# Ledger of designs, part 78: designed miniproteins, single chains

Each design is a single chain, and the fold is of that chain. pLDDT is the mean over its residues in the fold that is shown.

## One batch from the design tools (miniprotein)

Design m2601
Fold by ESMFold2-Fast:
Structure m2601 (fold): chain A 96 residues (1-96)
Amino acid sequence: SRTEELGRQLLEAARAGDLARVEELLAQGADVNAVDEQGYTPLHLAAEAGHLEIVRLLLENGALPGARDNQGRTPLDLAREAGHDEIAALLEEARR
């Protein structure tokens, strides 16, 4: 479906750090909580990659900070593993 295709594109844009494309896809109705084959959401991918402004935008659009991938890892876990301290702090606050 169009929704599934938009979700896939959102996951790709979040991983790549393409803020303008993330904004466009969300405006088109992309599912902010779309998942890939590993259970990664856009928030997981942006957090792992260190894209702070995309993390903020996804949270503003209802991204679930407690979402778990197929290994039970949250976006916060991935940010911590990658050493992205500002993103980790933001995600910790978003879970409160």
Scores: mean pLDDT 91

Design m2602
Fold by ESMFold2-Fast:
Structure m2602 (fold): chain A 97 residues (1-97)
Amino acid sequence: SELDEKLFEAARNGDVETVKELLKKGANVNAAGKVSGYTPLHLAALAGHLEVVKVLLEAGADVNAVDSDGKTPLDLAKKAGHEEIVKVLLEAGADEN
């Protein structure tokens, strides 16, 4: 949907307030991109946007969602070297596989 596309952009850009507004308007926190399979949580974790990661998790984001390559938000945060996001995802119940 149009709201879900805007949520992907806001999550990728670290726009915390826009993420909150879109979720309040009914954007799907677990929407998946058609090509990559990236959820908003994947995009925020890859980009290093800690505050967006926290907002998405509080809104019920699936911490163990997999992209088209079978990668979780935790896998992307580890690859990108975002140590605090790795910690937050593990505290939220991310599986170490």
Scores: mean pLDDT 88

Design m2603
Fold by ESMFold2-Fast:
Structure m2603 (fold): chain A 80 residues (1-80)
Amino acid sequence: AEKYFNEGLKLFTENKLEEAAEAFKKAIELDPNYAKAYLYLGHVLSLLDKDEEAIEYYKKAIELDPNYEDAKEELKRLLE
């Protein structure tokens, strides 16, 4: 899971947003409890103007880690 997460981060820094989203999805497929991958997938989807999907992934990150402040802040930003 970590390998695909790191690939997603690299693609994100290269502004390859669709490819970054696919890499983060692969990280989640290998580790469905990878809260950090849900957060970053949500972030990339928001940048792709897919805010409804981003909200769902932020909620999943919070469900996996209820103390995940970064995910809570991102969710609040999109809902307000």
Scores: mean pLDDT 82

Design m2604
Fold by ESMFold2-Fast:
Structure m2604 (fold): chain A 77 residues (1-77)
Amino acid sequence: MSAAELTEKVKTLSELERKILGILLEKKEPLTAAELAKELGVSVSTVNRHLKKLEELGLVERKKEGKKTLYSLNPKV
């Protein structure tokens, strides 16, 4: 993904979606939706809705590890 394409995608994001990306960037490790919900003080359902949008935009990757579903920044970004 080019820097210009990334910038355009970020402009369409809500404040909560930008906070999710910021946490993933800061932690530099995959996180569950529950961990993100705890950090943001919102429900898991709210985080899952925003994670779905971020995944559809190609900004976040979803990976299943055992019984956990982990989310991380897309390495192509």
Scores: mean pLDDT 76

Design m2605
Fold by ESMFold2-Fast:
Structure m2605 (fold): chain A 120 residues (1-120)
Amino acid sequence: EEDVNKTTGILGTTPLHDAVADNDLEKVKELLEKGADVNAKDTYGNTPLHIAAQKNASLEIVKLLLENGADVNAKDIYGNTPLHLAAKFGASEEIINLLLENGADPNAKNNNGLTPADLA
């Protein structure tokens, strides 16, 4: 089988980024069990949790990433946290609440000085 942390393509995504983007819960479980880095960053500094927030992934995928040590306050190259992307791309209230319950900072500012609420 392929290296679970091998980055591919122009975006430098790992298989875990791709499984989260595809909303594939079973593949996410398989990759995490095989030691996938839950905090791996793509070319834009996006973690799997950033992708989950941006793409409005299932609540179970978001929970599974957080249970496996996803950094809820990780910043991409623009200074955006997962909560910034959840607000900007209209993630479900359930995902927003789950991020906040897990310590997401609603007052975090990106590189433009914008909070998640400023992007909503």
Scores: mean pLDDT 86

Design m2606
Fold by ESMFold2-Fast:
Structure m2606 (fold): chain A 110 residues (1-110)
Amino acid sequence: LLKAAALGDLERVRELLAEGADVNAKDEYGLTPLHLAARAGHLEIVRLLLEAGADVNAKDIYGGTPLHLAALAGHREIVELLVKAGADLNAKDDYGRTPLDLANLPVLVR
């Protein structure tokens, strides 16, 4: 499931979820399928994972949520979808950063 979500393989994600794959599985960095899809910009996979019961506020090993990763990557539609699904806008990662702090970072780097 993690690899399919990261690669944007919508049909494979659908098949794996139908087969009972753990929607909240974590890799060695604490990243869930929702983190990987949100970071990669796979809107339809993010939607499918949320419908399957993905934890919208899951934290990776750095305290980052899927919303932090979507915001950092600049995926506006995914940010909106995660917020509608109940993502915590005030969640702080291990560096004290909220998703909004990360969304503003690209402006300072350019």
Scores: mean pLDDT 78

Design m2607
Fold by ESMFold2-Fast:
Structure m2607 (fold): chain A 117 residues (1-117)
Amino acid sequence: APLSPLGRRLLEAARAGDLEGVRELLAQGADVNAADELGLTPLHLAAGNGHLEIVRLLLEAGADVNAADVYGITPLHYAAMNGHLEIVELLLEAGADPDAKDTGGATPEDWMKAGGY
């Protein structure tokens, strides 16, 4: 099914670091686990872009911490690649799988090494 307009706006707000926009869209009933054509969720975008408070809000709203995109990439991979260590810690505390493998067999630790951290 195509991504809903509300889900699309949530993905955009999460990517942009718009904390109040994320809060308002969730209050309007946006699907916290909305996924685009690549399987990217709000949690992937917030974690990859270093938006700690948005990551916290999405997890509190029931975001799937282990959501995998079309390449098996999780929010933990994106946080690790970009060196967002506080987000890495928060995701692990929320039950993120540190051994999750993308389609190439790479873990979040492998992605952290590729990011130079």
Scores: mean pLDDT 88

Design m2608
Fold by ESMFold2-Fast:
Structure m2608 (fold): chain A 59 residues (1-59)
Amino acid sequence: MIYGVAGKDYTAKNENELSIKKGDILEILEEVDENHLLVKSLKTGKTGLVPKSVIEKAG
């Protein structure tokens, strides 16, 4: 499995996106396009899209 860490807070702008906080551990499920990842929050269990620019890869 591939994991990332939220490098900054992000607030979802639509129903397909996920709100995250800096330091949240995220499972990277899929690269949807050049700028977006589908992720699962390990803290909340919720899934959604986040911009790649807010994620730092771990591992």
Scores: mean pLDDT 80

Design m2609
Fold by ESMFold2-Fast:
Structure m2609 (fold): chain A 70 residues (1-70)
Amino acid sequence: SEEIEEEFKKFDRDGDGTITKEELKAYLQSQGLNPSDAEIDEIIKAVDKDGDGTIDFEEFKRFYNVVKGT
């Protein structure tokens, strides 16, 4: 979906095609959440299928569907 691509671009400030732990934490804080480092690690583990510690676009689509599906 094009909407998911636009959401991904909001996280990916550098345009490098990945979302870092710091960018994810900053986004969640902007939504009024205050996640701990452990909570961020659990989110990354849930979506990071490549095990590289970052979220690519395919991993982001899985994360977005989980968050919006609740």
Scores: mean pLDDT 69

Design m2610
Fold by ESMFold2-Fast:
Structure m2610 (fold): chain A 71 residues (1-71)
Amino acid sequence: HMNDANEYLKKAREALSKGDYEKAVEYAQKAIELDPNNAEAYLVLSAAYRRLGDREKALEAMKKAIEIMKK
């Protein structure tokens, strides 16, 4: 409907700030689905995975953010 990548990214950042790390992952993934070149969404995803203790997924998300930012 009217939710775009920026709205999901905003929700992901809000969830991360509130400590809702699982919701931060969910919203960041939705932002990425709508805009796969959004480096900030991958940075939020990485931060959320790090807080959940998933080091490998956090590293993967960070690498994707860096790859996008190099473009």
Scores: mean pLDDT 84

Design m2611
Fold by ESMFold2-Fast:
Structure m2611 (fold): chain A 159 residues (1-159)
Amino acid sequence: LVEEVKELEKDPKLVEGLELLFLAHGIRTVLDLHEGVKEGVDPVEVVEKNLKELAEMLESLGLPKLAEEVRSINPETFAKLLEAMLEDPSLAEDLAKILGEGKGLLGKLGAAYYRGIALGIRILEGDEAAREEALRVLEELKEKFPELEDYVNELKERI
């Protein structure tokens, strides 16, 4: 029953913090895929590690049910979708719009994540405005979840 996820929707400040986390992790996913593919790593292995890291962060924040939802994602299917987005960045923007249209918490988090994918691609293309937006998101994420400071600082050094 989706009741625990629906209870989280009643805390706007927590939802905002989670949207920042999912957006930051979308950026991280693009950087990890770009680096991993360049080094000859299988995209599926990169995605499996990336999903595991997100689930572990959610568990550390006291969100084990949301972590379980992340762990349920099929990494092979998801890797193919992410590779398509790296080839056509408009797909990430379109999915962010579709998921953001009244889909509840999971839709909002998915929208934030794909917006993060789009920002990550723009950062790789040298878009300074995208880099500045990403740095603001990371600063806000650190303020909402101080326990993620190491994660935020590592990601800041990569952008």
Scores: mean pLDDT 86

Design m2612
Fold by ESMFold2-Fast:
Structure m2612 (fold): chain A 69 residues (1-69)
Amino acid sequence: AAGFGQFTDLFDTDGNGYISAAEIGHVMRSLGQNPSEAEVAEFKDMINEVDTDGDGQINSEEFTQMMSK
């Protein structure tokens, strides 16, 4: 739980408990990565797969499901 909280904070830059595709892209760029269109599309596909509401955002539990793949 504590470890997951700290890990989630790394990707949730807005602090609202949701992680968007844009936030993931921002974190990757902050780490010195320049994600390709294919990589961004892959993350969007994973978000779409777990995002029931279709708003392009996922909560921490949904993000954990993506990471378990």
Scores: mean pLDDT 59

Design m2613
Fold by ESMFold2-Fast:
Structure m2613 (fold): chain A 94 residues (1-94)
Amino acid sequence: SLELLEAARNGDVEKVRELLAKGADINATDSFGNTPLHWALRPFYREDPVGHDEVVRLLLREGADLSIKNKLGKTVLDLIKRPEDQALLRRLAA
């Protein structure tokens, strides 16, 4: 749902948790094919130091699919700029 995408974009951990508990699709996509995980990681695309780490960890723990490509053919791993953040995400997804 749009609400889950907005909560992930804003880093609102409690709202993400509530929406998932209500059966929101963790892999829901917006009009550009972006998932909640794409939006939660958006700060890392812009090298934002406050990135939504708690939302990212929650989504990964709940089984978010890292392989989903947006309309640009990009997965979340393709959009992360820092090698350290890519390595951490791969490890958390394993």
Scores: mean pLDDT 76

Design m2614
Fold by ESMFold2-Fast:
Structure m2614 (fold): chain A 87 residues (1-87)
Amino acid sequence: MMSLGEFIRKKREEAGLSQKELGERIGVSQATVSQWERGKIEPSDETFLKIIKALKIKLEELPEHLRKRAIELETDEGIELIKRGVA
């Protein structure tokens, strides 16, 4: 299945955002976004939730392995995304 980095790139491109613009929305550098998309580093759980929110990704749009990760995260932001995705 698609890697997390490949999925981030796909959703960023679908949203019409550059790596720099996505980084600005999350509070990271363009270089950090590039490293995620290349699979050089993995975003933390907190950062992963920020990526989902910034790209307005619904739970049903996530690959099963990434959707399970989002569900397992005990944050207000993750809980809010889950509630919106179930509808």
Scores: mean pLDDT 73

Design m2615
Fold by ESMFold2-Fast:
Structure m2615 (fold): chain A 64 residues (1-64)
Amino acid sequence: MPTGIAEAVRDQPALLPTMLALKKGEILEILKIVNENFWYVKSLTTGKEGYVGRSALKILKEPE
């Protein structure tokens, strides 16, 4: 599939307007890998999109 899936490993507030706030255990669709530190994702729970820190994510399925 062209997108991947990740799980938030911790609660993380949105520190910038373009960032997505995370809840521990939230399932996210990986839309784009922007760089090694920040990924663009969509919450499957809320439908919201934004940038998140890679360190807050556990990869369940690699983007292809």
Scores: mean pLDDT 78

Design m2616
Fold by ESMFold2-Fast:
Structure m2616 (fold): chain A 140 residues (1-140)
Amino acid sequence: MTPLHEAAEAGDLERVRELLAAGENVNVRGEEGRTPLHLAAEKGHLEIVELLLEAGADVNAKDDYGRTPLHLAAEKGHLEIVEVLLEAGADVNAKDDYGRTPLHLAAENGHEEIVEVLLEAGADPDAKDDNGRTPADLAA
């Protein structure tokens, strides 16, 4: 794992700025194929997500499980990060290696406001995962 991964995961905004200014690769892949943007989105570090996107982070980067930063933010309930990623051009209908979209993960975890935001952004409510389940099937 690079210093940029560690700073992004830890929420160290000043260190992320220093490392990007020093020319560190914003799209560097670490453990599980995760980029700094994946880690910041999963941990809820909004200001770091914004900084990484401004530095040219790939909003649609996939980890070793086919998950994008949007999948991780939606799963963890980070509403403002979901909104920022969608504004940056995140694929609202991206499927992970289990056929799950961000909408499946938000619905399964009871994140009702994120479900609404994803649907307004064009998420497919009828998308089926590898078990044939729609997001609505997981919302119970």
Scores: mean pLDDT 92

Design m2617
Fold by ESMFold2-Fast:
Structure m2617 (fold): chain A 119 residues (1-119)
Amino acid sequence: LGKELLEAAENGDVEKVKELLKEGADVNAKNFLGGTPLHIAALEGHVEVVRVLLEDPRADVNAKLYDPEGSDEKLIEGMTPLHLAAYYGHEEIVEILLEHGADPNAKDVYGRTPEDLAK
């Protein structure tokens, strides 16, 4: 379920995301980088997937990416979904995340806020 939810979020498959959440999939499922469905949908620009995920009150809007032990440092380490949406210029997703309690002052591992990454 968790892996399928992450894949559905990456593909922008709104109907599959809704189905998997109804089947009991963890809205905060994590990949090996600590990436949640919300991180992936924000990265990919899937507005409607972001909206569906945030309908779950347990969704961690401020979840942070991490680097696994023994792995190369990732440029995205410590980033929240808001950092990713801002970095990739997904303005509608930025607005939705802020409406749902995303921290505009959250800092990644390099001390960068989402605004610092927006262009």
Scores: mean pLDDT 80

Design m2618
Fold by ESMFold2-Fast:
Structure m2618 (fold): chain A 64 residues (1-64)
Amino acid sequence: SAKEEEEKKLFSIWDLDGDGVITKEELKKVLKENGREDLVDTVMKALDKDGDGVIDYEEFKEII
């Protein structure tokens, strides 16, 4: 559906290095634009069990 294509396009905009992951800095920008900057550490703690500070596409979709 068109919404799924928009989600994929949105992810590709944030994935500047093309590695298929979003960094903590990119996540912070997204959440800050939505007034949810206070959730950055909470989201990272919940999804990033390894503490690498990156989130893949599937994890990103769970946040939005």
Scores: mean pLDDT 67

Design m2619
Fold by ESMFold2-Fast:
Structure m2619 (fold): chain A 127 residues (1-127)
Amino acid sequence: SPLGQELLEAARAGDLERVEELLAQGADVNARDPETGLTPLHLAAANPDGLEIVELLLKAGADVNARATKDYGLFRKGDTPLHLAAMFGNKEIVELLLKAGADENAKNIDGLTPLDLARLRRNEEII
């Protein structure tokens, strides 16, 4: 829907006020970008400034274990919001997602867990 597409863009941009407005207008909290296969929660979890938006989306009923439906750039089919938060080192978002019931053992299409992605990122930062 148009509201769902606007919600995806607001979550990606880190626009907390716009996310609140769109959810109040009945935007689907679990809207999926047809190009990326990502939900608003995936996009917020990948943003280092996304903590408040992640909290708001979870309160609005976002699927904490939503799986990406496509390969897009650094994002792999089967990636959950926790995979993205871990990959980008967003520690407070990782903690919030785990408290909300995120599956820490979820595997993406490559068989990688969120912890595997966090380890890969740390190794890349020191090479």
Scores: mean pLDDT 88

Design m2620
Fold by ESMFold2-Fast:
Structure m2620 (fold): chain A 64 residues (1-64)
Amino acid sequence: MVEVGDIVMALEDFEAQTPEELSFKKGELLEVLKILDDEWIEAKSLTTGKVGLVPLSKVVPVKR
């Protein structure tokens, strides 16, 4: 499970389907800003600085 403030890494490329979603590339690091439900988080890309919705199935928490 992820928590607000955690860093997660993209497991694969993702293309945003709506303006609320964040596009990212495999290996990109994201900071968890908000947990919406069991499938979606709001995160900030540490690479681009963009914020948006990210599917939990496409990211993994990185160790501290």
Scores: mean pLDDT 82

Design m2621
Fold by ESMFold2-Fast:
Structure m2621 (fold): chain A 115 residues (1-115)
Amino acid sequence: DLDMIYDEKVDFRSPLHIAARNGDLEKVKELLKEGADVNAQDNQGYTPLHLAAREGHLEVVELLLKNGADPNAQVKAGKYKGYTPYDLALLEGHEEVAELIEKYLKENGLEVIRK
């Protein structure tokens, strides 16, 4: 994929962060099968779920949640400090992703954390 070449030129993240940001569902599946940490945090506290939600990659969000991604993980630094994947989906107008995360939280007895 040409998109993988572009990702190699941006700030370093784990392979799972890059695949999730790109919406590369098959690569996300491969990395999770290889034991990638679904809740890995970059230098600012972004998880793969934050990046998939911010970019509106619905199927990747669903796969990450099914594999134990924390839907209430918070960004630790920068402009979006304290933002959850849900907050980022809403910020970027990805309503279907936000609804999926909210539904997952309700089905698992968790509350939506909002900023």
Scores: mean pLDDT 80

Design m2622
Fold by ESMFold2-Fast:
Structure m2622 (fold): chain A 112 residues (1-112)
Amino acid sequence: SPLTEEELEKIRKALEEPTLFDMIAALGDLIPKLEEKFKKYDKDGDGVLSAEELQQLLLDAGLPELSPEELAALIKQADLNGDGKLDFGEFLRLLSLLPEEDREKVLNLLSK
């Protein structure tokens, strides 16, 4: 389902929270909707995004193609378990670490 503008505003505010715990609490009822969008890019259905799947998501959002080194550095900042892949919580963390302009592009993609 598409996200409403009020739901998008709630997501923006939630991503400003200082901890992943507070982000999840602030998102509340929006968690299942965001997980549905995440699953669209989780091509193997394992509940995590690979570097290739993340790159495709960022390209679909209208961000420029990242080099393998830039992509690995971005993943490392959000990847709390060091496996080189992003679960849903680590993906939320990555969104909070993006510049505001890039974060808005990703949220606009996920709103559809």
Scores: mean pLDDT 79

Design m2623
Fold by ESMFold2-Fast:
Structure m2623 (fold): chain A 67 residues (1-67)
Amino acid sequence: MTPLLEAARNGDVEKVKELIEKGEDPNARDADGRTALHVAAENGHDEIARLLYKAGADPFAKDADGT
């Protein structure tokens, strides 16, 4: 799991801001193909979802492709 995905899942707004500022890829996927935006949205973390959108996160990046 990427640090950005972990922060998004935990609702850690400050950590998400820090990671985006450091140039973390907002479209990075975990082993299950989940992005930070997907995880934030699934857990109702609206502020984090907004930060990820601002950073260029693709809401359609969640795809079962890659098998």
Scores: mean pLDDT 73

Design m2624
Fold by ESMFold2-Fast:
Structure m2624 (fold): chain A 150 residues (1-150)
Amino acid sequence: MAPRVAILYGSVTGLTRRLADIVAELLREEGAEVTVIDVRTASVEEVARAMREADVVVLAAGEVNGGPESSMVGVLSHLSTLPREELEGKKVAIASTYVDSTTAADTLKEIAEKLGMEVIAVVNINAKEATDESLEEAARELVRRILEEV
């Protein structure tokens, strides 16, 4: 069956959304079934369903004041209400766009691991130095790591 990937993104400036869109397109080109969810507007039930149905989850968040975008943290907090067996061993890839610190990705990794999830990949992109080429390179690396796990 085609691998199922849920991409959950929180984007302030649009850069993280652009990265998420590139990842989604590359995964679809490889035959994956991809669901893309804006965590700022989605219900916690929609996010929980997408995570349950996915073989791999991508958490894509920008850095805000040294931490991940607050809507992403809020969603992950609500996921702690799911039965632990639904999250334990769930494969997660993390993509972060940062300005001054990679701390946002570190925070997402810590939260995912505390939920019992398996972090398979982490990519960090410097937003001040980001180009279309660097975004595509980061997206291709993330997609490669995801496809090794499905």
Scores: mean pLDDT 81

Design m2625
Fold by ESMFold2-Fast:
Order: C-alpha cells, then structure tokens, then sequence
Structure m2625 (fold): chain A 86 residues (1-86)
C-alpha cells in the first residue's frame, strides 16, 4: 500500500513523494546495500527532506522496535503504516 506511505511522507516533508519513490527513498538511505539503514543514515536523508529533529526522533522510535540501532525495510513500512492510521 505504497500510496498511503507516500501520503504520510508528503505530510511530514511537504514534498510530493510518489508511491514508487517510497522504496527508492529506502534504497537511498541504505547506502551499503545490506537491507538495513543506520539511525545516522535515516536522520541525514529525512533532514534533507525538511523533517524536524523531533519528528525524526519519533520516527526512529517507531521503526527501530528491536533497539539494535538499525532499521530494515519491513520496519520502515510498519512505521509509515502506523503514522498513516493516526
């Protein structure tokens, strides 16, 4: 349901992010291609998209459920889905 994820990102960033760009955004954050992103990579990309430090901190808390300091694509989608329901 990439359309809902794109809408959530649009509300957070003010940028017109398409459903197709949601996966591309994750791949952009996953600069080493291992299927996971660090908190630093996540913050760097979202700050460029115009999110505040408080918004990014909330998103990290929602996405990194296992607390290991990394976010995989499944956790990323779960975070966006949780935000879309609010």
Amino acid sequence: MLEKYAEVLKKLTGIDITPEQVEDLFKLMDNNGDGTISHEEFKAVLKRLGLSDEEIERLIKLADKDGDGTIDYEEFKYMLEALAKE
Scores: mean pLDDT 74

Design m2626
Fold by ESMFold2-Fast:
Structure m2626 (fold): chain A 60 residues (1-60)
Amino acid sequence: MEVLAKALKDFPKMTPWTLALKKGETVLVLKEINDDWVLVKSLSTGEEGYVPKALLKILK
C-alpha cells in the first residue's frame, strides 16, 4: 500500500539498506516489512530504504 508519511524525528543512515531521514521529511511508504521496519522512498532524493515504523506519521 503506497501512502505518504512524515518523519517524526531525524534518523541517521546506519547501514547500506537504511534510509536517512530529517524530522518533517515526507516519504512514500512502499511496504510494511514487519512490526519494526517499513520500506520507504524519499520524495526529495528518490532513494529507497528501510526506516523504523515508530518514526513515521501516516498521512491521509
Scores: mean pLDDT 78

Design m2627
Fold by ESMFold2-Fast:
Structure m2627 (fold): chain A 117 residues (1-117)
Amino acid sequence: MIERPVITRPPPTEPLPTQPSELLDAAANGDLEKVEELLREGADVNARDALGRTPLHLAARNGHLEVVRLLLERRPDVDVLAVDIYGRTPLDLALENGHLEIAEVLREELRKRGAEF
């Protein structure tokens, strides 16, 4: 097979499905069923809002433990160390908002992935 992987020729317009925005909103609202549906549809788990926050940041900030757990369990590619424009991780947002159980879950996931802190 002699096809150079050209991927895609530059499109005149890049079609972005609104999947990243839907996942961010569902995670912020604690809509567990919608989060699971969007992940099954291939939504980008590492999508970022205007402040650089991922779905994991929004779920951790708002105290949605079930959504945090679902993101960690279903998507091993979730960036647990992602930082927003203020340099805050999902763990930092959980701690700042008093969500200690979410903070514990995030620390355990970091330990499992070999990230010490």
Scores: mean pLDDT 75

Design m2628
Fold by ESMFold2-Fast:
Structure m2628 (fold): chain A 156 residues (1-156)
Amino acid sequence: GPVTYVVIPGPPPGESLSEEEKEERRKEILEAAKDPNIEELDLSGNEAVDDELVKELAEILKTHTSLKKLILHGNSDTLTDSSVKALAEALKVNTTLETLDLSGNTGITDAGVRALIDALKVNTSLKKLYLVGNNVSQETIDELKAANPSLQIYTE
């Protein structure tokens, strides 16, 4: 059958989700992420995607066997180093994720990326990492490239 791609969009530009709408969206995201046939999950621009949801997604990712692409491109300030640290722990054991997009999340700094450095020393499955429009120094990017030379890292 066709590859399972799921896109769960955020609200239109200039609009915000209510707390009820955020909770409904969180349930939709977690159900999609638990689908054993899902290969791509795009959560770009979704203000329901915060550190607590990403921690839940990271736990699912530890045992997931089909998800190849996780897109968390923000255009929102809800993701921080806390979510990156949770994803780094998942990447130490996950063997199927090939693409991780963390772009457009200004709450992601050197502290979060240092956790990824430790994970990516042992992870051999991740092929592409997007860190465009984050608050990460060139020194930390150079350390990340040195930790996994085969990984394609996009910063611009």
Scores: mean pLDDT 85

Design m2629
Fold by ESMFold2-Fast:
Structure m2629 (fold): chain A 96 residues (1-96)
Amino acid sequence: MTPLHKAAEAGDLEEVRRLLAAGADVNAADPISGLTPLHLAARAGHLEVVRLLLEAGADVNALDIFGRSPLHLAKAAGHEEIVALLLEAGADPEAK
């Protein structure tokens, strides 16, 4: 887990912005889970963090070790506004 993973999961928008400006890898995958910062923000319901990560070039279709996308985790958590944002950003609606 990188600092960007932790900030994204916590919904710390200012820390996410600071880390991205400092050159943090927006697409860093956790070596055990395969979760990216976008997965964690989408699962936790942090809409503005999801938006910022997508603007920074986050892979909207990144898959964790179970083949789950950020869209799958947002749907499972019931975060409808994040589901809509991810679909607008090019998320595959057929992804598990």
Scores: mean pLDDT 86

Design m2630
Fold by ESMFold2-Fast:
Structure m2630 (fold): chain A 90 residues (1-90)
Amino acid sequence: SLGDQLLRAAAAGDLEGVRELLAQGADVNAADPEDGRTPLDYAIIAKNYEIVDVLLANGADPNAVNSQGLTGGELLNQRGLTGEDVKASL
């Protein structure tokens, strides 16, 4: 699905792929069927801040909970980052 492709693109750091998939109507909050992680979660884990910024600009929910009960904000905290760092990312 477009959502599955968006999850893959975010995990791979494919900025242009993320933009194209969102333009095609991919769900910005698509959940990975394996672990419930969103494209935002994968972008944060991969430290792809440009993709984090694009996803947030397109309505990504930093409070979406994955199958482990973690949010994007909590993943940022595990990496030593805050919500302010996400908003300040290029």
Scores: mean pLDDT 72

